# Designed miniproteins, single chains, continued (2), part 21

Each design is a single chain, and the fold is of that chain. pLDDT is the mean over its residues in the fold that is shown.

## One batch from the design tools (miniprotein)

Design m4701
Fold by ESMFold2-Fast:
Structure m4701 (fold): chain A 91 residues (1-91)
Amino acid sequence: MFEKLLKKIEELLEEIKNTPDPSRRILLEAEIFTLAFQIGVLIAEYEEQGDYEKAEEMKKEVEEIAKKYGDMSIVREAEGGYNAMKKILKR
């Protein structure tokens, strides 16, 4: 699932590059944020299962895409999903 989410984010980032309409760009960015949040949730699930190596690998992949496209908000949204899931798991 992670690879599909990451690929979709990259596809949407490429679409934004070719989209001059500000309203359309905002909607594409909102979709990217939703997908990044879902990746953060998935990272937290892998950590809870004891798969710390996979979780760190996923974090690095997200950071590399954010750096490649100059959009650190992707990392922040993934951190949001991670933190939300960690709150639920600590109950």
Scores: mean pLDDT 85

Design m4702
Fold by ESMFold2-Fast:
Structure m4702 (fold): chain A 66 residues (1-66)
Amino acid sequence: SAAAARKAQAQQTYQDSLAGAQQLLKQVDDLLRKQGVVPDSYRRFLEQTKKQIKQAEELLKKVLAL
């Protein structure tokens, strides 16, 4: 059915978005590990960004569970 096809496309889009969020988290973690001397404000910014990405990931997981 058209509804089933639409649901499958939405699920694929959400899965792709989830994979992208996980890749961004890995990149942020890599940046935090590779920097020897970093201003506290920049580290706080990266940690805040990581928190926002995790929140988006949890939202996407909830949508995929529907």
Scores: mean pLDDT 73

Design m4703
Fold by ESMFold2-Fast:
Structure m4703 (fold): chain A 85 residues (1-85)
Amino acid sequence: MLEEALEFALAHIEEVARLAAELAEAEGLEAPPVEEIAETLRRFLTESEDETARLNMGAVAALELAKARGDPRAAELEAFAREVS
């Protein structure tokens, strides 16, 4: 499941980056450009030597994207993400 979540996040990396920017703005933080966030996340998810951190970040990203899209799997992903965060 973690590997599937990571693949899903990578397949939708631009949507994940846009969502991250929106969440940062909602918290009153200044967000970098979406393309910069997307590049940073893609590099982390594909190049980081910390496999556990990559899988966990992928799961969190997939969960937030699923929630934003109204995916019925969001509840399952949310329960899992809360266990690993």
Scores: mean pLDDT 74

Design m4704
Fold by ESMFold2-Fast:
Formats: structure tokens, sequence, C-alpha cells
Structure m4704 (fold): chain A 88 residues (1-88)
């Protein structure tokens, strides 16, 4: 399973929900991000698969106000800007 190092800006977002690990499994990072979205109440009230990140650090990091969780690749590609895979 790939292990990734998170960028300091992504780590600042994760720290807001109590996650302080800089080196983490890719699956743990995905679960941590979804948990952070849930705890911060960022799901769209009409469509629980859409995230409204406008005005948040997550929106600033991803460069988007809204994204759809039905496309798992979109979130993974955005996270590549703020993660480095350390599994050779």
Amino acid sequence: EPIVEVDDKLLEFLKQVGITKKVIKASELENALLEAIRKLGLYDPEDGRVVDASGTILGELLGVDRFDLRDPSALAEALKKYTKEIKL
C-alpha cells in the first residue's frame, strides 16, 4: 500500500480535526480527509456526495469551491499537489 508525505498546508487543514501525522498511508489520508469534511460539516445539504469547501482551507488548497465525491479520481488528483509518494 502506498505511503505518502503530506505537504505542510494540507497538514494544517488536517490538524484542525486532530490529525497530526505527516507520513501516512494513502488510504488513511483519504479516510482522514473524508472524516475532516464530515466533522466540519462541509457536505451539501441537498446532495451528501457534493462537498462545498468555499471559504475553507480545503477550498483554498484544492483551488475549487465545490467537488463531487462520486468521482474518486478528482480528489486523488487534487491531493497529488500536496502529497509525495515515498514508496519506491
Scores: mean pLDDT 72

Design m4705
Fold by ESMFold2-Fast:
Structure m4705 (fold): chain A 72 residues (1-72)
Amino acid sequence: MAQGLVESAIQSAKQGNIEEGILALQQALSQGKDAPEEFKQLVQQAIEALKNGDIQSAIQYAQQAAQLLRQS
């Protein structure tokens, strides 16, 4: 489930497991192909933030993405 993968990515990011976080977000995009465009944009921004070492921004984007799935 895409929401579960996003939440796993948030946990990995908080633990400093950047590669695991990126992989989980990429899997969330694959499973959420039919998700709203805003979800895909937020997940892509979270991936980019993790690649840049901006863990706080990555967590915020991922939390926003998870919120969208919970309300849809």
Scores: mean pLDDT 81

Design m4706
Fold by ESMFold2-Fast:
Structure m4706 (fold): chain A 61 residues (1-61)
Amino acid sequence: MKIGTIETFIPEDQKELRDRVKAALEAWAAENGMKLTIKEEIVEKDGTKYVKLTFTLEQPD
């Protein structure tokens, strides 16, 4: 069952921040018995490139 979706935009040059955000949400999902799916997309806003991270939380069966 899909529980929710979280979207965030992190500058393309901030790879360590993106990795930490992904790790934190993976840990939280595991602690709550949820499955996390992460989608990454590069988007440009006002001449700055961002990585759009879409986190989908699902309850396993």
Scores: mean pLDDT 79

Design m4707
Fold by ESMFold2-Fast:
Structure m4707 (fold): chain A 89 residues (1-89)
Amino acid sequence: VNRVVKVVLDSTTYKVGDEITGTVIGENGPAAGATVQLVDRNLRVIKTSIADSNGNFSLGPATEAGRYAVVATSKDGLSSAAAGVTVVE
């Protein structure tokens, strides 16, 4: 299974209503099948998506302004990476 190394977001800042998009990078190429979660400051999972065959993901529209983490976990559950993201009104 490809170990997750990095989450690359298409932007560091999104507006409320925007899709949060990016790519999950694995040790041996795109981290296809990685579970991607949007997590708030209270460690609550807000949204979940699965990375496609190219490692690309889209989390549904951001509903509330704030600071979040996008956490990707490999298909085998043994590796993870995170990126910070800011949502503004």
Scores: mean pLDDT 83

Design m4708
Fold by ESMFold2-Fast:
Structure m4708 (fold): chain A 69 residues (1-69)
Amino acid sequence: SEVEKKAMDRTKTILLMKGVSEDQAQEIVNSMRQYIRDKIRELREQGLSDAEVVGTVAFDAARRALEQL
C-alpha cells in the first residue's frame, strides 16, 4: 500500500539521518516490514489520518531499530 511504502521510506530516511549506512538501513527496514504493517493497522483502527500514521510509525520503527544497534 502507499501508506506502507511511505512509512518504510520515512523510517529509512530517519535511520540515514542518524548515521546508519544505506545498506544497513535498507536491511533494517525490510526486516521490520511486518512490524510496520501491524502498527499501521493498529493506528488506522484508532482513527489516525494516513499522514499521522506514516509519521508515528516511522518514528517508532526507527527508534526501535536504533535501540538494537
Scores: mean pLDDT 87

Design m4709
Fold by ESMFold2-Fast:
Structure m4709 (fold): chain A 74 residues (1-74)
Amino acid sequence: EAEATREALRRLAEETGSEHLREAARLLDEGIRAEKEGDLEKAHELYGQAIRLVRETLSEEEQERLERLARELA
């Protein structure tokens, strides 16, 4: 779930001090809010921005760790 991924990103941002991961978590939080409001277009745009930022910031191995953490938090 997007909420689990957001929590995982927030934890990694706190551990690493990464502003980029903190911004990605914020974008996911805004996307989740937009989705709950029924604004699917805005939610899709925000999720896309968060995913892009994560891919630019994290290595392939770090992305796999994030996915595992998100699964454990779901």
Scores: mean pLDDT 77

Design m4710
Fold by ESMFold2-Fast:
Structure m4710 (fold): chain A 63 residues (1-63)
Amino acid sequence: MVYEEKSKAEIANLLSLNGIIVHEVGERSLTITDPQQFEKAVKLLEENKIRYEVGKDKIRIYY
């Protein structure tokens, strides 16, 4: 099955349950300022097959 789109609430909740601190929740973006937590967030989204795009600064995830 292809990657699924999820709401900001669903994604933020998934990340929080896994100990990832989201600095800011935007309309279609999540800001994670800690580089290690950002990498963990990307891994979690991949493992759960959630559609996302990485921002150029590697602190923002677009969904």
Scores: mean pLDDT 76

Design m4711
Fold by ESMFold2-Fast:
Structure m4711 (fold): chain A 100 residues (1-100)
Amino acid sequence: MSLEELRKQTEEALKAVRAAGSLDEMLAILESHPATALVAKLFREADGLSGLDVEALMTAAAMYAPGSLEVFLEVFRKAREEGAVEGGIDADSGPVRLRR
């Protein structure tokens, strides 16, 4: 796959994610797209991690697929807005906690 094709796929997924009304809908959209399934996995694996570990995962995702970082940030932002995540991505915020 070219970088342009990867960017197009992640851009389409990002548009769909931004149009989603809930975190659950966002995660379902990401899981249905091969290019963004990794982002959903990384979000789930963030449970119990420190802010530094989340930053490392985001950095790894960005190196592997340039658009994945932006998608990850949108999911995390929505989860925080809905109260599905406690803590933060900052080292001082303590470990990330996912609520279902």
Scores: mean pLDDT 66

Design m4712
Fold by ESMFold2-Fast:
Structure m4712 (fold): chain A 94 residues (1-94)
Amino acid sequence: QSPQEQEMAALDREAMERLARARTEAEMLAIVEETHARFEALLKRYGATARRYLLMGIFFQEVADWARSRGWEAVAAHARALSREYTARANALA
């Protein structure tokens, strides 16, 4: 993997570890929003590609599934919307 892809993978891993420790829906939502902003910063720094958008789409889909399993429907809906948006952007560049 490129150094850029390694940095995105590291952010994904860090975010998933933080989400695992979240004790409330509000805390999980804040982590999702912070992670979204950090991914957008990486896209701005390294450029937007179909692959990078797809990786973000996959990440937010996993978050949505996890939030739904916890009954945190507001976070699940927000993450699902982000996943759909990034998947659409990936398809537009492919």
Scores: mean pLDDT 86

Design m4713
Fold by ESMFold2-Fast:
Structure m4713 (fold): chain A 90 residues (1-90)
Amino acid sequence: IGGINKEKIEKLVEEVKKKGLTEATIYSHGGGRELSNTLNLIKALHKAGIKKITVNLYGVDEQTYEIMKKQIDRVAKEIPDVEITVNNVK
């Protein structure tokens, strides 16, 4: 995750809790580091009380989409009380 990314995620989690939000949308352009950051963000949002997460993948190819969706689906199985939707946006 790295220090900078961790600080940004912690700030987002605090804002979500403060505002009592139950839904979140994540925007990602793909890539290995972005996948790791996206998975960590999903886990952090779940801990903050989010019940519905939409992941919008922008400008990713079909292979990258399949890889990201497979990893996101693995995380979703670990937190089944959260609805996770993955979209490939062109």
Scores: mean pLDDT 74

Design m4714
Fold by ESMFold2-Fast:
Structure m4714 (fold): chain A 78 residues (1-78)
Amino acid sequence: MSLKEARRRLVIAAASLTMLTRRARMLGKLTPEEAARVQALLDRAEELITNKGSKEELEEAIREVEEEIEQLRRKIES
C-alpha cells in the first residue's frame, strides 16, 4: 500500500481499538495489564501519525493494533 493508505489505515485501526477498549472496560472485561498494553499501542500509533513514521513502521503498528483488536473482540464475545 502507499504511505498515505498505510497512515489512513493506522488511524482507522487506532479508532477501532479505542472503541473496543471502551466496550471491554464497560463490560468489566479489561484488565489493568491489557489497558496498559492498549495505551502503549495507541501512544505509538499517535507518534507515528504525528511524526510521519516510515511505511514499514506504519505497517508494523497496523499489524500490532489489528492483533490487539482481534484479541479484545474475542474476549468481549466470550
Scores: mean pLDDT 83

Design m4715
Fold by ESMFold2-Fast:
Formats: sequence, C-alpha cells, structure tokens
Structure m4715 (fold): chain A 64 residues (1-64)
Amino acid sequence: GPSPEAQERAKQFNIILEEMKKRGVKTNEEFIEVLKELAKEGKIEEEVAKELIDLIKKKTTLTS
C-alpha cells in the first residue's frame, strides 16, 4: 500500500476538500481562509497549507 507519508498527505487533502464543501467555498480568498484555519487548528500541516496558498496566489496573479 502507500507509504505512511503518502497516506497522511491524502488524509489532509480529504480534510481540506470536506471543509471546502461544508463551507460552500466559491472564491480563492475563501479557499485560502479555510487552509489557514485548518492549519491553525492542527487538522493539516502548516507546510501543506502554505504550499497550496502559494499555488492559489500564483494562479490568480497569472490570470490578471
């Protein structure tokens, strides 16, 4: 099966997706807010949240 690290990353991604769905996230700003809150609550790792936030910001900048 997948490594413990891969399983933990997959678990964190599922937590993010479930929270986004529950909150009805529609904007990149709301997505960033959810990531920050989940990291603050210790439900996901701060590094995972930071990587995703940086990716969202880069994508938004490239389309403006």
Scores: mean pLDDT 76

Design m4716
Fold by ESMFold2-Fast:
Parts: structure tokens; C-alpha cells; sequence
Structure m4716 (fold): chain A 112 residues (1-112)
């Protein structure tokens, strides 16, 4: 169980690092995504209440990344696709909150 949680936390971090690499043309957005990776790793090992708290912090970071990428359609698409890929690695409690970040990213693309 402990090894399984550790492997899951590492998988989540790797997924966020891969999204940050796709956003390397915007260092600020890449840093925000890496920060989300740290919060996601904490969420995987947290009780449901704390996992939701970390998911809200991840959503706030995603909102900041969307603002930074507002004039970059390709960056916004990479972020939205990355958020959907990352969400599947999060616990269910965090996934629901994180879905709101995905919806916000999609809305930003639609507003372009």
C-alpha cells in the first residue's frame, strides 16, 4: 500500500513535469504547472478533506496559468490537454475540483 501510494505520487509528478515541458516556451506557466505537480503529489497521500484543499490550490495555479497564456492559443490547448491527462492520476475527491480548472481552460480557448 505504501509503495503503491509512492508510485502513484511519482506518476502524478511525472505527468505534471511532462505538461510543463510542453509549456517551456512560457516559463511562468511551466513553473505554475510544476507547482501543481507538487500539490498533486501531496493530494495523493492526503485524506479526502486535505486532497480537496490541495486541488483548490491546483485550480488557483491553473487559473493563473490560463491568465499568463491568454494570448497563446497553442499554450492554452497544451495546458487544457495536459490538465485532462493529469486529472486521471488524482484521487476522486481532487478530480472533481480539478475538473473545474479544465472547464476554465476550455472556456478560455473558446473565448479566443
Amino acid sequence: MEEERQARAEAVRKAFDEVAEKLKGNPTAAQLVRGMGTLAELAVNAPPEKAREYARAMRDAASQAIEVLKDDPEGLRALAEGLETMAKHLPPEAQEEFRRAIDEARAAIDAL
Scores: mean pLDDT 76

Design m4717
Fold by ESMFold2-Fast:
Structure m4717 (fold): chain A 61 residues (1-61)
Amino acid sequence: SLEEAAKYAEDVAKQLLDAGHSPELAERAAIMAARYFAGPDARVEAKVEGNKVTVRVEPAP
């Protein structure tokens, strides 16, 4: 589901942040992870603010 894709992407980003990677890399990885489950045409938005990660996934238009 889109909610499961978003949760997985948030977990990926958190793991990268915990490993010391940049917020920019974590956001990019989250988008790729969400698209892996939701499909390449899915609209994905990822935002990292400190230790908080938010991912939103919408179906293709």
Scores: mean pLDDT 80

Design m4718
Fold by ESMFold2-Fast:
Structure m4718 (fold): chain A 108 residues (1-108)
Amino acid sequence: SSELEKTILLARMLAALSSVHLAIRVLENPSVSDERKRALVQEALDDAEDLLATVREKGLYDEEAARLDALVRRLRQAVAEDAPDDEILALLRELLETAKRYTRRFSE
């Protein structure tokens, strides 16, 4: 892999991390409408899935990527089943921390 490929992947990861972080912030804010909260959680799911597709395409699917994939599937199911906001929030926080661990792998 070239340093350029690593840089592109990290940029895509930062974009996905931003979406997940924003979803966490709006779920924590009672002044944000439920409709807006749902929209931003869906954007975070879509961005995380696009990231996982890129990771697979570039042959960079490792144990942390597999953990991200499992968390994305669990979060999608929770959203589909209209799980409580606290459960969705907990899954988003796990997703953020797992994504941070995956990102750190490319910094060393």
Scores: mean pLDDT 83

Design m4719
Fold by ESMFold2-Fast:
Structure m4719 (fold): chain A 78 residues (1-78)
Amino acid sequence: SAAGQAVRDALRQLGIGPVQARRLLELIASGRPISAADISRITGYSREDAEVFLGVLMRLAGARSLAELREMAREALA
């Protein structure tokens, strides 16, 4: 889907490798609360960078809400 491709492209623009991208997509698609510690653990980003990561990812992917980003992540995994 276009939405699934948009989130994959956004992760690539952020320099996220394919293994880490899949782990992030699975976490986002799960619907569970996401902490900066979760993002830092998957990406190797500093806690400071991890704290802004979801906002940056949403902006690059064109997601208007976390709920929309979660749907885009499910489509990216389909």
Scores: mean pLDDT 88

Design m4720
Fold by ESMFold2-Fast:
Structure m4720 (fold): chain A 86 residues (1-86)
Amino acid sequence: SMEKEAMEHFGNAGVLAANGSDVEQVLNELGKATGESPETIREALRDGRVQELVERISEKIPNLPRETIETLLDMMRGLLYQEEKA
């Protein structure tokens, strides 16, 4: 199902981010979880439009706690900030 596939991709994004993997790989998995392009997600995170992504993920995976989604997205914002500073 689309919901199961979205959960799988969200989980993959979380594992990749926790392991310090390439940011583009994490964005690709989040793109698959949300139905958005990696570029759209990068821009939303950079602009601080975190709630837009929370709503998209919650729409695809209704049983996933919003706090869990926000934790991953906050981690991604930190990784993007560090990448742009390097």
Scores: mean pLDDT 80

Design m4721
Fold by ESMFold2-Fast:
Structure m4721 (fold): chain A 99 residues (1-99)
Amino acid sequence: SMMKELEEFQKEALKKARELAEEELREIRERKLELAEKYGIDRETVESSDLAELLKILRKQGFSEEELEEFRNELLSLAVEELKVAVDSVVEAKEELKK
């Protein structure tokens, strides 16, 4: 079936895209962890907490609402960069699978 062949092709393209993006995605993950460490949050807490919990921790440490907004905006910018890397990798994977 054409639909099943397209589904298998999509699986191969996603796998290839992840392989192509691995290093860049790893670098973005490290940048997220380093950003949190700059605000005094350890890596274990970053990996186990959601954004709301991280902001609550920073408020208790005495950070201003302006500093919290900057922290949130920097994390969202990294999340957008991660999405861009994923999209670019899908385009590259399509070209490699044509060979």
Scores: mean pLDDT 81

Design m4722
Fold by ESMFold2-Fast:
Structure m4722 (fold): chain A 88 residues (1-88)
Amino acid sequence: SVAEALRAVAEMLEERAPELAATLRESADKGLSIDEAEKAVIRALLEAGAPLERATRAAAYVSRAVQALMAGDEETARRLAEEAAEEA
């Protein structure tokens, strides 16, 4: 499910980007779609003072990581989560 994939990506992000991880867990708890979770990440990062370009890149990496996990590609998901953490 999308919620399970969001929680798994949050777990990958917990150490390096704990606030991003928290946003993904909240999105999963609310039953958000991937697109809605991506928007939530952008909003959270903008509120934290991140530039729009960085917030958009981080959210795109999160969205792709979730999609990779749902396709069964954990290696790609883990790499994309690392990219999201670097942008956050």
Scores: mean pLDDT 88

Design m4723
Fold by ESMFold2-Fast:
Structure m4723 (fold): chain A 66 residues (1-66)
Amino acid sequence: MEEEERKRRQLQRAIDFVNRARDLAERSSPEAGIRILEATVESVSLYPEAQKLAEEALRDIRARAA
């Protein structure tokens, strides 16, 4: 049970990190934002839910940059 809480906390931290990276990317140039989100996807690769959010954010900013 304690291990599940630890994993949940780690996942929440990864999700928070993705949300902060997305906000930073949206405030940056499209090129810088893409680079930030690419690094974010790699950084949260151990957390599938967080990685999915990062991939969705990357897809959105790439659509705007095209």
Scores: mean pLDDT 81

Design m4724
Fold by ESMFold2-Fast:
Structure m4724 (fold): chain A 94 residues (1-94)
Amino acid sequence: MTVTGTVPTEVAGLGALKALQELGDRTGAEVGPMVKHADGSYTLSITGEILPTDTAIGRVEVDGRLYTVGVVAERNADGELKLRVAVAPPRALA
């Protein structure tokens, strides 16, 4: 089964990609390439046995700030399993 999600920023995309790599390492699922769209959004994908409660966290440093990005596999209103991505407020690095 392939589960996808789309994010509006590169920081969210890079953090989500790191989170999906960690999830893939734990579950045996394969992470697809991050695809950039003409509108500036990014689509991520993971293929394998993904459960509605599967979660992962990725961290990415950009311009001296550490971003924490959470990814959750959740069913949408139509019952489709999708990736939901949340970006925590960045922390300044010393």
Scores: mean pLDDT 81

Design m4725
Fold by ESMFold2-Fast:
Order: structure tokens, then C-alpha cells, then sequence
Structure m4725 (fold): chain A 93 residues (1-93)
């Protein structure tokens, strides 16, 4: 009875970890796309450096890169917590 409840909790945590890993992969792909877009925007800004708006383009590109990094860091932290929770429950069997 007690062991069956612990096994059910481990399975629940395993599914949660699988879902979190899938979410992480989706965010990673989105971040890669955002970084590519930011790089193109930066290249356009650098090519037009003689124009006043070029500084805004470069600044926007840098902000996009920073936002992308923060999004990835947050999801990496969520994944780490899910992995730690699963490991704790599995070790308690």
C-alpha cells in the first residue's frame, strides 16, 4: 500500500519531467529563432551606421538577445527543479 503510493508519485513526477523537457526544447527552438532575428537586425543597423535610427536597431537587437537569454535561463531552472524532484522521489523508494 505505502510502496504503491510512492510508485504512483514517482510516475507522476516522471511525466511532469517529460512535459517539462518538451517545453524546454520548444523554448530553446524559439530562442534560437529570436537570436537569428536579432543578429539580422544588428547587421542592418551596422550596415546603416550613418543613419540616426541605426543606433535604435542595434539597441533593439541587443534587447532581443537579452530577453531570449533570460527566457532560456528561466526554463532551464524549471527543468532543473523538475529533475531534482523526480530524483528525490525515485531515491525515496
Amino acid sequence: MERERKLAEVEKARKRLQDTRAFYENVKDAVETALEQAERLKEEGLANKHLPEAQEMIKKAEEMKEDARRSLELVEEILKRAEEEYKKLEEAL
Scores: mean pLDDT 84

Design m4726
Fold by ESMFold2-Fast:
Structure m4726 (fold): chain A 68 residues (1-68)
Amino acid sequence: SPIIEEVRERVEEALAKAQSIDEAIAAVEKVWKETMARHPDLSDEEKEEIQRVMLELLLRWQTAFSRA
């Protein structure tokens, strides 16, 4: 889906700039809100798919960020 690819790219770009978990969460929430504004006609099923992709990317980022 072009929308899923757009979301993935935007989340990855936003997360690359995040320096804390709070910034990462805020960045993902911003991408979500912007995506909903651009695509107001998304079904609940499509919204759930987008949420899954966002959570997957956030969890992957958290694993990388937890470096000590």
Scores: mean pLDDT 83

Design m4727
Fold by ESMFold2-Fast:
Structure m4727 (fold): chain A 84 residues (1-84)
Amino acid sequence: GQLRRDELRKKALELADELIDLARELLKKSTDPALINKAIAVQLKAIGVKYELETVEDLTDEELEAMIKELEEDIAELKALLQK
């Protein structure tokens, strides 16, 4: 339903914003070229996801749930890197 889709879209957008912030923090704290490259790549990916969420109106619940899962996995990875 539309209400479920709107809730999933909002959650995905909030996760994309969190991932952008975490990638920026990793970039600021990192001196390792591999981590710098990872931070840049993840930030660009998250910006792309955010753009798709804002421009594509007909995303399915399944597509939104897949985006959420991928964003949550990327967030968990960056949080682990930032805790070291």
Scores: mean pLDDT 85

Design m4728
Fold by ESMFold2-Fast:
Structure m4728 (fold): chain A 83 residues (1-83)
Amino acid sequence: DTDILKALLSAAGFEAGRRAPAVLSVTVDGDTLTVVLEHDAPLSLSFIGRTVEYAGKTYQAVAEERERLADGRVRVTLTFKKV
């Protein structure tokens, strides 16, 4: 969880000291990495085409789904493919 969060923050270019997204789940299925996260505000940057390093492998974001929750938070589902 900590490693994936660091990789996502690096890929998105979040400024240090800002509230980080909460990682809800990380799933690895073959060459596919799926990450579900929540943030108190919409993420300003798209992850599509960004690369992250996780568990010794490089992944590229190929899909991003955003859902607004009833409490004003945003849930983001990111799908990555191994490069």
Scores: mean pLDDT 71

Design m4729
Fold by ESMFold2-Fast:
Structure m4729 (fold): chain A 105 residues (1-105)
Amino acid sequence: EKSLEDLINSLSKENVKEIASKIAKLFVEQIKKGASLEVLQIQARKIIEAAAKVLGVKDEALIEELKKRVEEALKRAYEEKDEEEIFQILEEELTKVFDELLAAS
């Protein structure tokens, strides 16, 4: 079992969907435990910052855009009642965001 930091440190083009899925599952579990949207958005911003740092991405405008996209995905997911729909929203957006960070690295 890998910690969140280990997951981010292992991020590559070959495993982006696997890592996105694992992080999405962590967010689903936090939503089920009653974590606030604001707390989850703060965590998401930190995850994107950590991924950008690990990948050597220096484009601050891109990093801020990607943080905003994950925040909006979390907001949409937080309004859903079906666990599967919450997971799919988060997995899809995290996959796209990580793909864009990898392309910029």
Scores: mean pLDDT 84

Design m4730
Fold by ESMFold2-Fast:
Structure m4730 (fold): chain A 72 residues (1-72)
Amino acid sequence: MVQQALDYARRAGISDQQIQDLINTKDWSQLQQKLSTFDEPARSALLHYLSQLGNPQAQKQVQQILQQGSAG
């Protein structure tokens, strides 16, 4: 399941180097700035991936999106 979000990000043209940079980004403000450079679908996929890796701010953001009811 975590694999699907990663695969989606790669299909969206996001390089493995960019994904690693996001994983290694410890500061939430910097992480949000980096995420904002991506298209909305890819940004959501990366956010879900980061939440699965245990980023607490990413987990909060994912929970907020789920509570607002994503069209699924």
Scores: mean pLDDT 70

Design m4731
Fold by ESMFold2-Fast:
Structure m4731 (fold): chain A 85 residues (1-85)
Amino acid sequence: MTVEENIKAFKERYPNDKVIVVKMNEEELLELLEELGLGEEDKEDALEYIKKHGNLYFVSTETEINEKLDPEEKKLLERLKKLRE
């Protein structure tokens, strides 16, 4: 799918949510991959994508990001909320 098609799909799926689009160029991606300690094969695939398409785009929503939290992470957030009250 193109970036525009992905954005439309997320807006259709989550019409009342904020669509988050993160644009990364080659330099920004290399810095992120170094910090994450990813393997050379993953770096090559990501760089090839950027060379072909100019930028790497991550498309998501606030709801999807919240849904991707592990059950243990959700429990930690609930505990943190109780500690602040």
Scores: mean pLDDT 60

Design m4732
Fold by ESMFold2-Fast:
Structure m4732 (fold): chain A 72 residues (1-72)
Amino acid sequence: MKPTEEQLERTLESYLELTDGDVAAALELVRRAIEELRRAREEGADVSEELLDTLLALGEAVRERLERMLAE
């Protein structure tokens, strides 16, 4: 499932708040979260595959947004 713009903006703001506006630090946290979600999926974690797919899609979208912000 593709994340909504509202979900993307909320998640992006949450990461930026957590890192006190440090885009590079926020990007690092998002990348780590994506790696952990991928690992959980591959290891057959007792979690809905649909939920994992949704969280991964949202994480990837936030990562792309942060990478663009950092490149500017």
Scores: mean pLDDT 78

Design m4733
Fold by ESMFold2-Fast:
Structure m4733 (fold): chain A 73 residues (1-73)
Amino acid sequence: EEEGLKLLELGKKAYEQKDYESAVEYFRKAIPLLTGEKKADALFLLGQSLIKLGKFEEARKYFEEAAALRREV
């Protein structure tokens, strides 16, 4: 919970600094530690970071997971 939130914030900071590789790593670590809306946010931001790295098919998968999670809330 607390660790997941810390990793989510580190990922957001890396994304803002255009360090998309580090952002992907932080979001991947945060996702299994988060639940509900915060997990959906991490999945969406992971997808956005993957788009910046040109990994469109991987990004699509995570956007679909984020949308599915939000539909259950």
Scores: mean pLDDT 83

Design m4734
Fold by ESMFold2-Fast:
Structure m4734 (fold): chain A 76 residues (1-76)
Amino acid sequence: NLEEAEKLREEGERALAEGRFEEAARLYHQSADLLKDVDPEEAAELYGQAALAALLAGREDEARRFSKMAEEVRRS
């Protein structure tokens, strides 16, 4: 659902701007998951944003996982 993905991305952008990094990572991840089969390039971008947010939250394990997801989707 493109509309749901856009809403989640906007909520993620707001969370990131407000310093709510863990929430931003989750929202970007959810948005990317909705787009991975429809728009892989946008999904890769969103997984990348989720990785950045996770890193800012001090979650290195999650950041690495999201970075791999971005690479895998881009390869498709």
Scores: mean pLDDT 87

Design m4735
Fold by ESMFold2-Fast:
Structure m4735 (fold): chain A 69 residues (1-69)
Amino acid sequence: MEEARKAVDEVASHPDRVTADEVALAAQKLGFTPEQAERAGELARSLGPNGTVTRDQAVALLEALKAEA
C-alpha cells in the first residue's frame, strides 16, 4: 500500500496526472515482471481518453493487480 504510493510518487513527473508509461515503471519498481508492468500501463491507458490517470487511480490499479498476483 505505502510502497505503491511511494513508487507512483517517484515516477510521476506531474502532481495532477500519471502517464501509462509511468504506471508501468512504478509496477516494475514494485517487483512486477516486465509483462505485468506492460499490462498495468495498458490498463491505465484505457481508463481515460487522454491515456493518463490520477495518482490515486494509479495507486488503486497497482494495488488491485498486486491482490490478483
Scores: mean pLDDT 77

